# Ledger of designs, part 37: designed miniproteins, single chains, continued (2)

Each design is a single chain, and the fold is of that chain. pLDDT is the mean over its residues in the fold that is shown.

## One batch from the design tools (miniprotein)

Design m5268
Fold by ESMFold2-Fast:
Structure m5268 (fold): chain A 89 residues (1-89)
Amino acid sequence: MEERLHRLIKERILRYYELVKEGRLPSPEEREEARAILAEIEAILDANPELRERLLNMDEEELKEYLINELGLEKELVEEILALIKSKE
């Protein structure tokens, strides 16, 4: 079900954010945990190719709306996550 899938992804996004949020330098162990969380998100998306394709085809505004409205993430947290992703690319 989509609600279960969204809950699993949301939980991992929140856990990842806590490890990498601004003003905090993660330890080597926390960096490995963050990488493991990203791998879990990737595995969930690989098991759900329709959702993966939908997300890959989203622009920034569509992704923002998805994270806020479908995953139920707070707007401020979504903005911080998107800024973090942009800083790595």
Scores: mean pLDDT 73

Design m5269
Fold by ESMFold2-Fast:
Parts: sequence; C-alpha cells; structure tokens
Structure m5269 (fold): chain A 130 residues (1-130)
Amino acid sequence: MLSKEEQLLLLEAHAEEVRRIIDALRRGLAEGKSKEEIIAEITEIRRETAKEIHERLPHLPESTSDIESIRLTLILELAKTLSPEKQEELLSLLSTYSRLVRGELAPSQEQIDNLEALLDFIEEMIEKLS
C-alpha cells in the first residue's frame, strides 16, 4: 500500500501532467497542429511524468504504463468515497482521457473541457488527502 506522502506525490504529478496536456491541446489547436503532432507531445509529457515519478519513488516500476496503472488504482480507491453519480462521471472522464492519449479521439475543445473536469476531481482528491 502506498503511503500518504506517496499518494500525494502521484496525484500532484498527475495534476501537473493534466495541466501540461491541456496546454499542449490549446497551443496545438491554436497553431493548427496535426492530431499526430499533438498526440506525440502528449506521449512525451506522459513519459516525462513517469520518469520523474520513478526518480522520486525508485521502488515503483520505471515504465509509463505501470506507473499509470498504479495511479489509476489509487484514483479508483479514492473514488469509492464519492457519490455513485460522481463515480460514474469520473469513470467516463478516465475512459475519455485514456482514448485521447492513445490517439483514439481527435483533439478538440470538448477534450480540453473533459481534461479540466478530470483535473477538478484530482485536485479535490489532493485536498482531501492533505
């Protein structure tokens, strides 16, 4: 089980990752970048986040997918304190996030709005743990 300090580090790193992805989407759309260019930038942001987490928590796995799996497990545990309606909303946002970062969804204002909603959930979880 992750310590409280490790849980906070993972969530704070995730909040920063989501902010960086929102900024990448906003800039990419404004500059007329291709979907492929925007998704490549998102992939690099995700890799940098996983590397930083592994450097701070070296007992966690090095791979991006393993770090993201551990983070998802933490978010789902914390979500158990939410209402059923809020749990369903969060699961939908996590699904949309996964599809976007895998290049299955086109970058758009709707995806930015979904990421901002996801960020609100993560920031609330940080507040409750602090």
Scores: mean pLDDT 88

Design m5270
Fold by ESMFold2-Fast:
Order: structure tokens, then C-alpha cells, then sequence
Structure m5270 (fold): chain A 91 residues (1-91)
């Protein structure tokens, strides 16, 4: 098995974390206020755009683009996590 670059390992781990939070967002979305749902929908759209760009960059072995996109992707995951936590407080 060909060893993955450090950047590809980091990118694939981030993408897996993103997929997890997208599933959690869908699960908790029905329990959110309309305002919180609107914010969540914007963050989900941005995360999906970044995911697509990162996946394309990995396929092209463009690790400089991966390095640039990963902090933005992590920031969007953190924002989605905050929205889910807020929804969970409402139960």
C-alpha cells in the first residue's frame, strides 16, 4: 500500500469529520428555530463547497490548495458544531 502524504492524511481525516458533522446537523436540524436552521443551511452549503474543492485538490495532488482550504473547512465544522450544541441545549 502506497504511504499517504501527511497533508493527504490530514485532509482525509478532516473530510471524515465534516461528513460526521453533516449527519449530526441533519439529525438536529428539525429541533432548531427557523433562524438557527437558516444559519445552519448557510454553513452546510459552505462546508459542502469546501469539501468538493478539497476532494478535487487531493485528486490533482494539489497539496498547496489543500493546505489553504483545510483551515476554512475546520472553521466551518466548528461553526456547525456550535449550532448543533445550541440546538441540543433546547432539547
Amino acid sequence: MKPLSKEEIKARAALAKGDYYLKQAEKYRPYMSPELQAELDREIARLRELKSEIETAIKNKDYEKVKKLLPEFDAEISRIEELIVEAMKQK
Scores: mean pLDDT 82

Design m5271
Fold by ESMFold2-Fast:
Structure m5271 (fold): chain A 84 residues (1-84)
Amino acid sequence: MEKLRREAEEVIKRAEELKRETDEKTKEIAERAIELAERARRTGSEEDLLRGRAMTSAVELSEDLDAGVREVDEAVRRVVERNE
């Protein structure tokens, strides 16, 4: 449960950063990602967590390619550093 909560908080943080620097449509998608992550944190829904995470990744790639590429690379690095 603690791991799910931590991952949901990371999704919320990333989505909030996207809202700060992006256009109105992207902000709407980021807000939906925050709602999904908040719901996952409250209910423990893995599906809501995964959907929220996918939304933040898609927004990062489409709206700010340079920053989005770095964030995706960092996320992949963290997964690899967890024993692969």
Scores: mean pLDDT 66

Design m5272
Fold by ESMFold2-Fast:
Structure m5272 (fold): chain A 69 residues (1-69)
Amino acid sequence: MLPSLSFLESLKKLVEEGTDVGRALALIGTAVMKIAGDTESAQAVGDAIARGDYEKALEILDETAEKVK
């Protein structure tokens, strides 16, 4: 099942905050997406965050949100 818009918006906010806690919570959120069956999107977002590519992570989250609408 695709994640809810509210869940994706929460992940975007955590990535945008740029805090260590926000990034850690965003990684936990991507792990939850993976368990929920969104493996490819979750992996791509997680990889972007791990590389410090937050712009790419936000882009992928926006694209996933558009698919859920």
Scores: mean pLDDT 68

Design m5273
Fold by ESMFold2-Fast:
Structure m5273 (fold): chain A 114 residues (1-114)
Amino acid sequence: NPEFIEYMRKNREKLEEELEEEVRKAMEEIAKRLGVSVEEVEERLRRGDPEAQRLFLELVVRVLNKRANEIHEQQLKAGIISQEEVDENNEAFIRDLMEKAGLSEEEARRIVNA
């Protein structure tokens, strides 16, 4: 759909700025909850710290997924993707969160369906 492609091109900078701000705020909230700096949160994530990883999934990945869902809604409206493709992608992401990140199905569905 040409209108969607033009929308994405025209609004790329705004979408990137808004996403960066939301991710920044989420990382600051993780740092606050852990009582450490944002730099220490990043080091903990690199080390595979389970507590930092769970907060990252809950706060950062959830924000990223919410934005992805907003884009998916526009793609659905434009006829670029189907609802079945969105549903399959969401179920695959739920499985990945459960298998690779050790989340319960309830926790994984809460993040993906945000």
Scores: mean pLDDT 74

Design m5274
Fold by ESMFold2-Fast:
Structure m5274 (fold): chain A 65 residues (1-65)
Amino acid sequence: SKELEEGLELARKYGWRKITVTTEEGKTLTAVLPKDTPEETIEERIEKAEEKVGKVSKIEIEELE
């Protein structure tokens, strides 16, 4: 419902974190995800990124407001 979508947007405002993935080639990908995003979801996103841009060497997670 629209109310659920608005709830997710509020969660974004107060519960998001920035994830930066760096490959061995020096390419970087950035995603902003809720703090409560399951580890398995993060792993899936990283695996898909590796398929596209090469092997990941570094992962950085920064908390946002």
Scores: mean pLDDT 69

Design m5275
Fold by ESMFold2-Fast:
Structure m5275 (fold): chain A 91 residues (1-91)
Amino acid sequence: KIEELEKEYKAAEKEAKALKEATEVSQRLYDELKAQAEQAEATQSKEVGDQLRAKADASHARYEALREKYEEATKKANELQKKAEELKRKA
């Protein structure tokens, strides 16, 4: 039982770390696309600006979804760690 919880905790921790890295990558992509959209709105046609803005908005939505998954994965890892520690204390 303790070994199983430790295994689950390590898996959840690894998942949370991967989601954190994915969230950081997505944030950088959003920042880049937002800057490109702002430049296009100022210097190019409305059509090009609208297209780049739509890509930036889609990237932001992806960033928010990854951030939520990261928060959920971190919460799960913390709960599993607490359960594993409680069982080790009693056994």
Scores: mean pLDDT 80

Design m5276
Fold by ESMFold2-Fast:
Structure m5276 (fold): chain A 74 residues (1-74)
Amino acid sequence: MLSPEIKELLREASRIAVEAQELIKKYNAPQSKEDEILEAVTELMIAASERDLEKMREALKRLKELYEELKKES
C-alpha cells in the first residue's frame, strides 16, 4: 500500500518538476539542467516504488535545491 505521505511527496515533486521545466523553457537553460531535474525525479520515483520514505525525502530535497539554483540563474 502507498501511504498518504508517499502520495504527498509525489505531488510536491510533480509541482516542483513542472515549475523547473517552465523555468528551463522560459530562460532557455542548457540541456544539462533539464537532465539534472529528470535524474532527481527518476530517483524519487524509484524510491517511491521501493516505499523508501527517507530516500524519497532526499530526492525531493535535491529537486528543490536544483529548482532554487535555476531561479538564481534566471
Scores: mean pLDDT 80

Design m5277
Fold by ESMFold2-Fast:
Structure m5277 (fold): chain A 60 residues (1-60)
Amino acid sequence: SRDEILQELEEKAKQLPPWQSRIYRQVIRQLRANPHLSTDQVRAVKDSLEQVVEEELQRE
């Protein structure tokens, strides 16, 4: 489950513009550096990141 969330984030990062992709990569690296984080915590981070970046892309 945790690995699946990280894979989803990596795939989405590849489809994003450069600066958004950079943010995703930083968050993914931070999540990988903290293996003690629960699946729920990782999912919450993913949901927050996706919402903020998606809204930013659509706001233009």
Scores: mean pLDDT 77

Design m5278
Fold by ESMFold2-Fast:
Structure m5278 (fold): chain A 94 residues (1-94)
Amino acid sequence: MEEEAREAGERAAELLREHGVGAAAYAVQSMAFKSPEMAVEAARAVMEEDPAHAEVIARAAIKALQEMGELTGDHEKAREAIERIRRAAEEVRA
């Protein structure tokens, strides 16, 4: 899990550098449907690389995690991941 989360972060940051914010946002959304942990790490990596667009990335990740919580019924896991992403966005914009 930790290794997969780290790889997700690295991949999302690469997509940001090569294809911009839209591609990175899409990658973070896709990760949310596989694992909340991967989505958190991917969002962190992108927001740290491009703090100016942290709000866009956080919004995309939160939206996907909310949908995942609805689909799986695991609203608590989704809520915890959303809280972690929100804090990360606040930290990189500080």
Scores: mean pLDDT 81

Design m5279
Fold by ESMFold2-Fast:
Structure m5279 (fold): chain A 93 residues (1-93)
Amino acid sequence: SREERIKKLEEEVSKLTQKSLELHEQAKKNSDNPEEKKALLQQEIATLDRLEALLQELIRLTRDDPIKEAMYRIGLSVARLARRRAEEEIAKL
């Protein structure tokens, strides 16, 4: 059903959000190893790109629920800011 699809997407968004945060923390701990830090930040960007795609799908599926749509739009903005942060960190290496 549509509701089951939304629930599955929400579960995946939660997992990818946690993974992106863990990757960024691991990158911070590897500040003395530029190659490892770059690899972790690239993995964070790939994770955030997937997160953005799922959030865009959730926005499409919840157009009739303005509160849920607004929450996913906020999540999308946060993911985009995190992606920009990771790109800027790579550029400094």
Scores: mean pLDDT 91

Design m5280
Fold by ESMFold2-Fast:
Order: sequence, then structure tokens, then C-alpha cells
Structure m5280 (fold): chain A 105 residues (1-105)
Amino acid sequence: ETKTSYDGPNPRLKKIAENAHLIPDVKELYISQPSATEEVLKIVYKDGITVELTSTWDGVLVGQSLKVYDKNNNVIVEVTVDPADDAQNEAAYKAVKPKLEELLK
């Protein structure tokens, strides 16, 4: 399975990609741009849990959402983050990380 690096305008996605190796039981990391205005960070864990962060750009960051999927692609956690606050966006990611570690037990 493919790991990709991030080289886009979102400093939080770059930091997450650089720190993915610190997340327990991470198997795969994907960063993609499914459209000209949308960036997706997808982390797949060994237990089949997937975390997806979607960032929407229209010259500036206009929206972000974080979703956690189980092995059957059911959404088990969904968080909308404030696109105007990079620190809140980072805090939202860090708040989900401990729950993901607990879910992987």
C-alpha cells in the first residue's frame, strides 16, 4: 500500500504527515487532492480503523472535517473544525488521537 508525502499550503497537514510515525499502529498514510479545492489526509491503522481529514480551499482554507471509520467504513467519529484557527484544527486532531489509541486496543 502507498505512502505519500504532503507538499501543499496547509502547514497542519504537513505536520501531521511528518508526525504520522508517532501514531501507534499506523499502517498507511495517504494525502490526495480529489479536486482543485479539496485536500484529504487518510491514515489507515493496522486494526482497520481509518482517519480522514478533509480540507477545502478557495484561495484560503474555508472548511475542515475529521472522520473516523471502522473496518466496515462506518463513520464512528465526526468533527467539524474551525477553518480560521490553525491551533484549534491541530487541537482537534490531537483530541481524536487518544480516542483512536483506545479504539485500537
Scores: mean pLDDT 63

Design m5281
Fold by ESMFold2-Fast:
Structure m5281 (fold): chain A 67 residues (1-67)
Amino acid sequence: SLEELKEEMEKEAEEFERELVRLYLAGASPQELAARKAEFVERLKRKALEAGLSEEEADQILKELGL
């Protein structure tokens, strides 16, 4: 369902945020952090589109997740 998809995307976003914090504290460059975030956002968007959402709906969910 859409609700299950949103919950899974939220969990993945929370896990990714914790990973970004770890990388930041370990001295990762702003460029490396930005690249990882871009890759992650693209992966979540692809997941939403494959689940049958429109691009606009996928972008709205990403925005709601702070991405």
Scores: mean pLDDT 86

Design m5282
Fold by ESMFold2-Fast:
Structure m5282 (fold): chain A 69 residues (1-69)
Amino acid sequence: MLTARLVGRVLLAVADMLEGDYEGAAKTFEDAIKELPLTPEQRKALQEGAKAFRDGNREAALEAISRVL
């Protein structure tokens, strides 16, 4: 089930992305993977999102976010 902490990390990463801070957005997802209890599917989606952020690929990042939510 989607936790309030996971939702908070997703919103923070989206805010960073909207400000052009793709490195910060990627780090937020990487930290969430380390710190939060995640399902395997959530973990995979966050890993894909972090890579998309590091590549500057906004569309791929939003697709990964939709799979987490």
Scores: mean pLDDT 84

Design m5283
Fold by ESMFold2-Fast:
Structure m5283 (fold): chain A 79 residues (1-79)
Amino acid sequence: FPLPPLTPEAEAVYQAVLADPEGKEAIERLRESVAAGDQDGANLAAVRLANIAFKLRPDASTEAISLAVARLYHEARAA
């Protein structure tokens, strides 16, 4: 499952989401939805993660936010 490497900007976004309480909650919801086979729930959690990422790092590019969220989604699916 080919996932591109995170850029330094995307890595900063990824780490910010991991450190944020709302980000941690959204990641847990994403993992729960993926484990349950709930695609709609997983999609909603991914959208929430993107919104949280943008709020935490408003200067980040859409590419960096997309890469960070894709990494989190990939990790949820790999678990």
Scores: mean pLDDT 83

Design m5284
Fold by ESMFold2-Fast:
Structure m5284 (fold): chain A 88 residues (1-88)
Amino acid sequence: SAAELAAQIVARVAGLVPLLRELARSESERDQEVVVRFLRDLTEVAALYPEARAGLIEAARPFLEELSRHPNPRIAAAAREALAALEA
């Protein structure tokens, strides 16, 4: 069902937050690019699965708010776009 798929999406995103936080703290351009791509994918997922948005906000909003202040402007911009998509 759509609700079961939404729950799985939320659980998988929540499970990735610790790894993404580590990658965002890395000085490696490669590691930070993975974070940017994840945030863009999260924006797309929010658009395709509106039923997952509430769960994704609960699981990821503090992390996305943290990333919206990241010194890499690409990460900060992508995090703001993901937050806007989840709150739409």
Scores: mean pLDDT 88

Design m5285
Fold by ESMFold2-Fast:
Structure m5285 (fold): chain A 65 residues (1-65)
Amino acid sequence: DAREKARRLLELLGEGRSLAEIAEELGLPVNTVARAVQALWDARKSRPPGPVDEADVDAVAAALA
């Protein structure tokens, strides 16, 4: 589901994988992955600095839906 893909995307980003590598791993278009990563960055800009949490997963999952 979208939440499982979101968790895997966040894991791969944490490993330093490129957008193209994440797209290949998840079976998604690069543009879809880029949109999801942009949604994560936009969400994180608006909150205090801290570790990845459930709100980050929700933002990415919404972009992947």
Scores: mean pLDDT 77

Design m5286
Fold by ESMFold2-Fast:
Structure m5286 (fold): chain A 75 residues (1-75)
Amino acid sequence: SSMLLVLISTGPAPEVREGAELAVRRMRPAVEEFLKAVERGEPLDVQQALAEEAARLFEETVREEDLPIEVEVTR
């Protein structure tokens, strides 16, 4: 199985851009850990766990800031 994070815009382009920048800033540490795991050749289950953590932080940011952005996660 694979995990993919997809961002869907439900609002005006400027608000989507600013929201995406804020979400990227907040999820950056989790994304960096995921990229390090990929570079180290960690097992796929470890990579998926880190990707899920990054997605969780993104979803929390969207919810807390009431951003006009929907997040879809495919497993």
Scores: mean pLDDT 65

Design m5287
Fold by ESMFold2-Fast:
Structure m5287 (fold): chain A 88 residues (1-88)
Amino acid sequence: SASAAIVAAREAAARAVADAAGLSLEELAERAEAGETPLTREAARAVARAELAALGLEASEEEIEEIVAGKPSPELLERIKAAIEAAK
């Protein structure tokens, strides 16, 4: 189901962030609750990769860097929107 796909994407992203930051999932959640910004650029790249992979999207390292920079290309944004709609 769409909800299951979104949950799986979020879980994969959280695990990738925790691994990239050298934290457990519990430690990552505690830091987020405290208002800390645990996302380094490396962790942000890991999150982007995990989310795209969970949506079944293929992305280049260049496209991942664009996402992390907050400037995804219109073509990449369209693909992400289409994948999210397909998962609904």
Scores: mean pLDDT 67

Design m5288
Fold by ESMFold2-Fast:
Structure m5288 (fold): chain A 66 residues (1-66)
Amino acid sequence: GQWVAVNETTVKVELPGVNPLLWRSTVSQIRAKFGDQAKVDFQNGQIVVTLPGKKADDMVAELNKL
């Protein structure tokens, strides 16, 4: 799915189906890109990411390149 901004510091993506391996892979890519300060939640088939001090638009641009 495409990453979209929820607010100024939070982004989300719809996962293609409910595959736990895709969730784990996506979390690993987020951690590799933004480090352990990124807060990652899984809710209703969506991954939600918040990174203090980082703009959502910058996160969307970087995550949509993965």
Scores: mean pLDDT 73

Design m5289
Fold by ESMFold2-Fast:
Structure m5289 (fold): chain A 75 residues (1-75)
Amino acid sequence: SLQGEAVQLLGQAAAATRDVETRKLLGEAIDAVVEGDFEKAVELLDKARDTALKNGDLETAELADKARDLALKAL
């Protein structure tokens, strides 16, 4: 499922990131996806991607962007 794939990607991103703020945003995005609130998930993932990019964490930013695309498809 799109929801399951997004949760898996976000879990990987949260485990990989060393930035506390990025990890918090990814955790909130997982909760939003699990609740079916894809609009909120997209907003949180935009913030997580931007925070990861500011920290030079390109891998986490890419995973967040992929999860965002899955959340958009669920809208």
Scores: mean pLDDT 84

Design m5290
Fold by ESMFold2-Fast:
Structure m5290 (fold): chain A 56 residues (1-56)
Amino acid sequence: MPSGLELAERFLDTYESVIPSLNEKGKKYAIEVLKLLAKIYPELKERVEKIIEKAK
């Protein structure tokens, strides 16, 4: 069974693919969710920052 961290990593894969297709409001909301995820799993912070940079 995947750990919470492994599930969070898969969630990041999904967000990375979806975020470019979102409107500005949707991108802002997704970025907020990613920032919250990085607070819960600090190991994911660097990856979250990369996804946010690509989303801009």
Scores: mean pLDDT 77

Design m5291
Fold by ESMFold2-Fast:
Structure m5291 (fold): chain A 59 residues (1-59)
Amino acid sequence: MELEKKKEKAREIAEEALKKIGKHITQNDVEKMIKEIVEKTGLSEEEARKIVKEAILEY
């Protein structure tokens, strides 16, 4: 699978999760999102963590 497609899928997963969680995001919520992204896309934990942080900072 192409890296760019994995990153797009990871962004979609993060955005959908953030929509459900709302504004009060905990570290536990972040770790759950990272785990789901890794499982579904095969990205590294480091890459998944970066995508989750970017999704939280961007609207």
Scores: mean pLDDT 77

Design m5292
Fold by ESMFold2-Fast:
Structure m5292 (fold): chain A 70 residues (1-70)
Amino acid sequence: SYEEVLSKLLSLPEPLAAGLAVEALNESTDPDVIEAAIDALSRLPREVAEAAVARIKDPERRARAEAALK
């Protein structure tokens, strides 16, 4: 579920949360996981979130994550 994935990501240290969110965005097909990963990135410190977004392979998912950081 979106809420479960989001709460798990936000409970982690920022660097680990960023890394796992990027992995989810690169590998998951679950819409809830994708949305939770983007939301988690938007709640991280700006520098950490921007570095993580640059590592997203899919251009559409990267653009969605970039938009969420505004």
Scores: mean pLDDT 84

Design m5293
Fold by ESMFold2-Fast:
Structure m5293 (fold): chain A 92 residues (1-92)
Amino acid sequence: MVKLEVTGQTVTSATKPATITVKLEDGTVLQIFLNPGSDGYSYGGGNIQKLADGRVISVTAVAAVNSSTGKVYAFDAETLDLLGVEDFTLTA
């Protein structure tokens, strides 16, 4: 499992995409563009290719962000395995 560190930007409307930046423990930075869903979550994805321990994970990561609670869930897009959960501060 990768450790997530999430820094985000405000969404001004539920219909507008926002961007979050996810920093992995090895210092890998992943920018994820978020698109609003009908269920109160925003969804986006990006690629993670290598960890600091030399392990290669060719993972397309999918993030789901609850805009009301500020919870971020990251999944492997192939297996749908949960990679991490972090609190994300969404500021208006």
Scores: mean pLDDT 48

Design m5294
Fold by ESMFold2-Fast:
Structure m5294 (fold): chain A 85 residues (1-85)
Amino acid sequence: MATLLVSKNSKATDEGIKQAIEEAEKLGIKVSEVKTVDFGRPGEENLIYVVTEGKLLLIFEINDKGEIVAIYDVTDLVPKLIKEL
């Protein structure tokens, strides 16, 4: 089971969050919870993270409209772009 992490300053819309959950499930990752967190990092408002047991699985990039524009698979040691929307 995985957690979706969204910044408290995120530009993500409810639709964008639902899309992120659906895209994670299409990749075989079941999202059990959504947490709002303060990352304190530059660009956090444009990113959504999928984690399990402290391990990063996916990164979603969002545009200024709160829509997902890219999905990064980080299950390997080096992140790779798997889909650009």
Scores: mean pLDDT 73

Design m5295
Fold by ESMFold2-Fast:
Structure m5295 (fold): chain A 61 residues (1-61)
Amino acid sequence: DKKKIDKKKKNVKKARDAIFKGDKDTGIKYLKDAGMSQSAIDYFKSSDINDVVDNLKDMGI
């Protein structure tokens, strides 16, 4: 489903931009909208924003 893939990519980009600006809560919301697992979301909620940035870089975001 091309429409679902495009929506995921758009949300991933918005999440990256928000987190890199220091807005962790907004970034996590966009990652959830992109279909990231609840366990990954919970990990990011409990992590420092620097750890979240490093994890996103490791994922190629």
Scores: mean pLDDT 76

Design m5296
Fold by ESMFold2-Fast:
Structure m5296 (fold): chain A 57 residues (1-57)
Amino acid sequence: MDLQQKRRQLSDQAEDALLAGEDPQTVRQQFIQQGVAAGIPQSEAQQMFQSVLDSLS
C-alpha cells in the first residue's frame, strides 16, 4: 500500500513544481522517471501526470 502514498507524493511534487513555473516537459520527465523507479508502470505514470495537469487547468 506504500505505492498509493508514493503516487500521492509524486502528484503533489509535480503540482508544486508546475505552480512554481517549472517547465512542464521537465516536470513530466522527472515525474515518470520517479514513478517508474517506485514501481509504477510508465503508462500509469503518464496518466497520473495528465491528471495533475487537468487538476490545474
Scores: mean pLDDT 81

Design m5297
Fold by ESMFold2-Fast:
Structure m5297 (fold): chain A 70 residues (1-70)
Amino acid sequence: MISKEELFREVEVALAEMDAALWLNIAKRHPERLPEVIAELEKRLAESTNPEVQAIYRDALAELRALAAA
């Protein structure tokens, strides 16, 4: 059995993975909205205290910035 805190951390990581994937998909479909998507993920990164969630959003931001540079 895992604790509720451990379960909630796993849910938080899973939700962050889904959230980042959805925003990446939106940015690829609507490149004109890329600055708005970057700002939203930067906000999520700044609000997170979970290092695994921070890594997910940092990786997503790196992909978005690469798209902006292309």
Scores: mean pLDDT 84

Design m5298
Fold by ESMFold2-Fast:
Structure m5298 (fold): chain A 61 residues (1-61)
Amino acid sequence: SAMEEELRRRDEEFRAVGRARLEALMQELKISRVDVYALLGTNLSREEIEKLLEEERKKKG
């Protein structure tokens, strides 16, 4: 319980920092919101992320 509270709090703080970085990264890499969520929100391997970026690139999403 105490550990769960710590992890949750840390996760929220980490997310706030991550959002700002993702916005900058989106601008630089020209990636979609789906790609951003994949990078931070899911357990995808580098290869999966790369494929996701390629699919979005093709769509120009």
Scores: mean pLDDT 67

Design m5299
Fold by ESMFold2-Fast:
Structure m5299 (fold): chain A 109 residues (1-109)
Amino acid sequence: MLTPLQLAARTLLGMAELFGAPKEVIDELRKLLEDPNVTEEQLLEAFARLVKHMTPEEAITLARALVKLFVLQDNEELAKRFIDTLRELGYDEAVEEAEKVYENLKKKK
């Protein structure tokens, strides 16, 4: 069974392949998916590299999927770190949409 961080890497890999990310980014995400000892730091670094190759609309789609995954895993800190990474990279609309998903999921708990 995959760890929660490996599930996040799988989500990133699936989106990277769907959106046509560079081979180097896809290969990095695949290695993280296969590593049962993958860290939050490694995922954040791979995410930052992936997002730089995305359109704003693709970044919104990815942000919604990841925030939902992390909230359902009760890893709200990691969800916030991914949102902060999007903010630092200037994806303001993806930040707004991710925060809406976060708030809606928190109200249901």
Scores: mean pLDDT 80

Design m5300
Fold by ESMFold2-Fast:
Structure m5300 (fold): chain A 56 residues (1-56)
Amino acid sequence: AAAALAAARDALNKRIRELMKTKSPEEVSRELTEPARQIVAAAPDPADVALGATVK
């Protein structure tokens, strides 16, 4: 099921939107590159993807 992965992506998108209000788009992209990469890496194991996603 893709529900957990979808939730993690939604959380990341929300974070991007919030940061866009206080930081430049470049800064936001840099801050969120690592979380996005973590979500992509976790995609093969959707069962292990928690809601809100934990950055490691």
Scores: mean pLDDT 62

Design m5301
Fold by ESMFold2-Fast:
Structure m5301 (fold): chain A 55 residues (1-55)
Amino acid sequence: SEELEKTAEEIRKLQKEYGLEPLPYDILLAIVENAVSVGATGEQIVEAARASLAS
């Protein structure tokens, strides 16, 4: 739970840093939970989000 929350907050922070309005926390947490359910780590999820925003 804490790892999922931390991952969601890191992604929201990245979205803000790239000038985007962050997704609502509950929606972002659900996305993170889905990614973890298919075997992604928190660090991998954050890196994927950063790569996506940079593209």
Scores: mean pLDDT 78

Design m5302
Fold by ESMFold2-Fast:
Structure m5302 (fold): chain A 80 residues (1-80)
Amino acid sequence: AEIRVRVNGDTVGVAIEGVDPEEAEKALREIAEKLGAELKIHKLGDTVGATLTGVDPEEAIEEVKKLAEKWGGTLTVEVR
């Protein structure tokens, strides 16, 4: 599994590849609910993308790190 995170202010973009799309979407929805974030899901082929708005980026990154560890995946973080 490959997870990519981009941070821009209070907006966090996440892209997940190599995970079942339904499981990836469910995990992203659970993070959004936990953090009180507005969630938008974008699907492109085998990639599940999400935009989280109104979050603390550090908290969002920690939740995504937990997913990467759970799935045995790679996490890449880019801050703008």
Scores: mean pLDDT 82

Design m5303
Fold by ESMFold2-Fast:
Structure m5303 (fold): chain A 75 residues (1-75)
Amino acid sequence: SSMTEEQKLLVAKKMLEAMDKYTDREQQREALKLLGFSDETVEEILNTPDLEERARKLVEALDKIKKEALEKAKK
């Protein structure tokens, strides 16, 4: 079953809160890069001070990767 947009945002916020609590900035960069994000996207997410906006950017970046992966699989 797919998550709703509200559920995605909640998960993203909890993940970002956990990263802020348990990891340093360089570990956060490395983790986001491992998810397939570009350096520019990683810095945009990490330099967004508002948690809600940061979570929204993370969800948008994940959805973009998912769409690109699905389009690649169709070819």
Scores: mean pLDDT 80

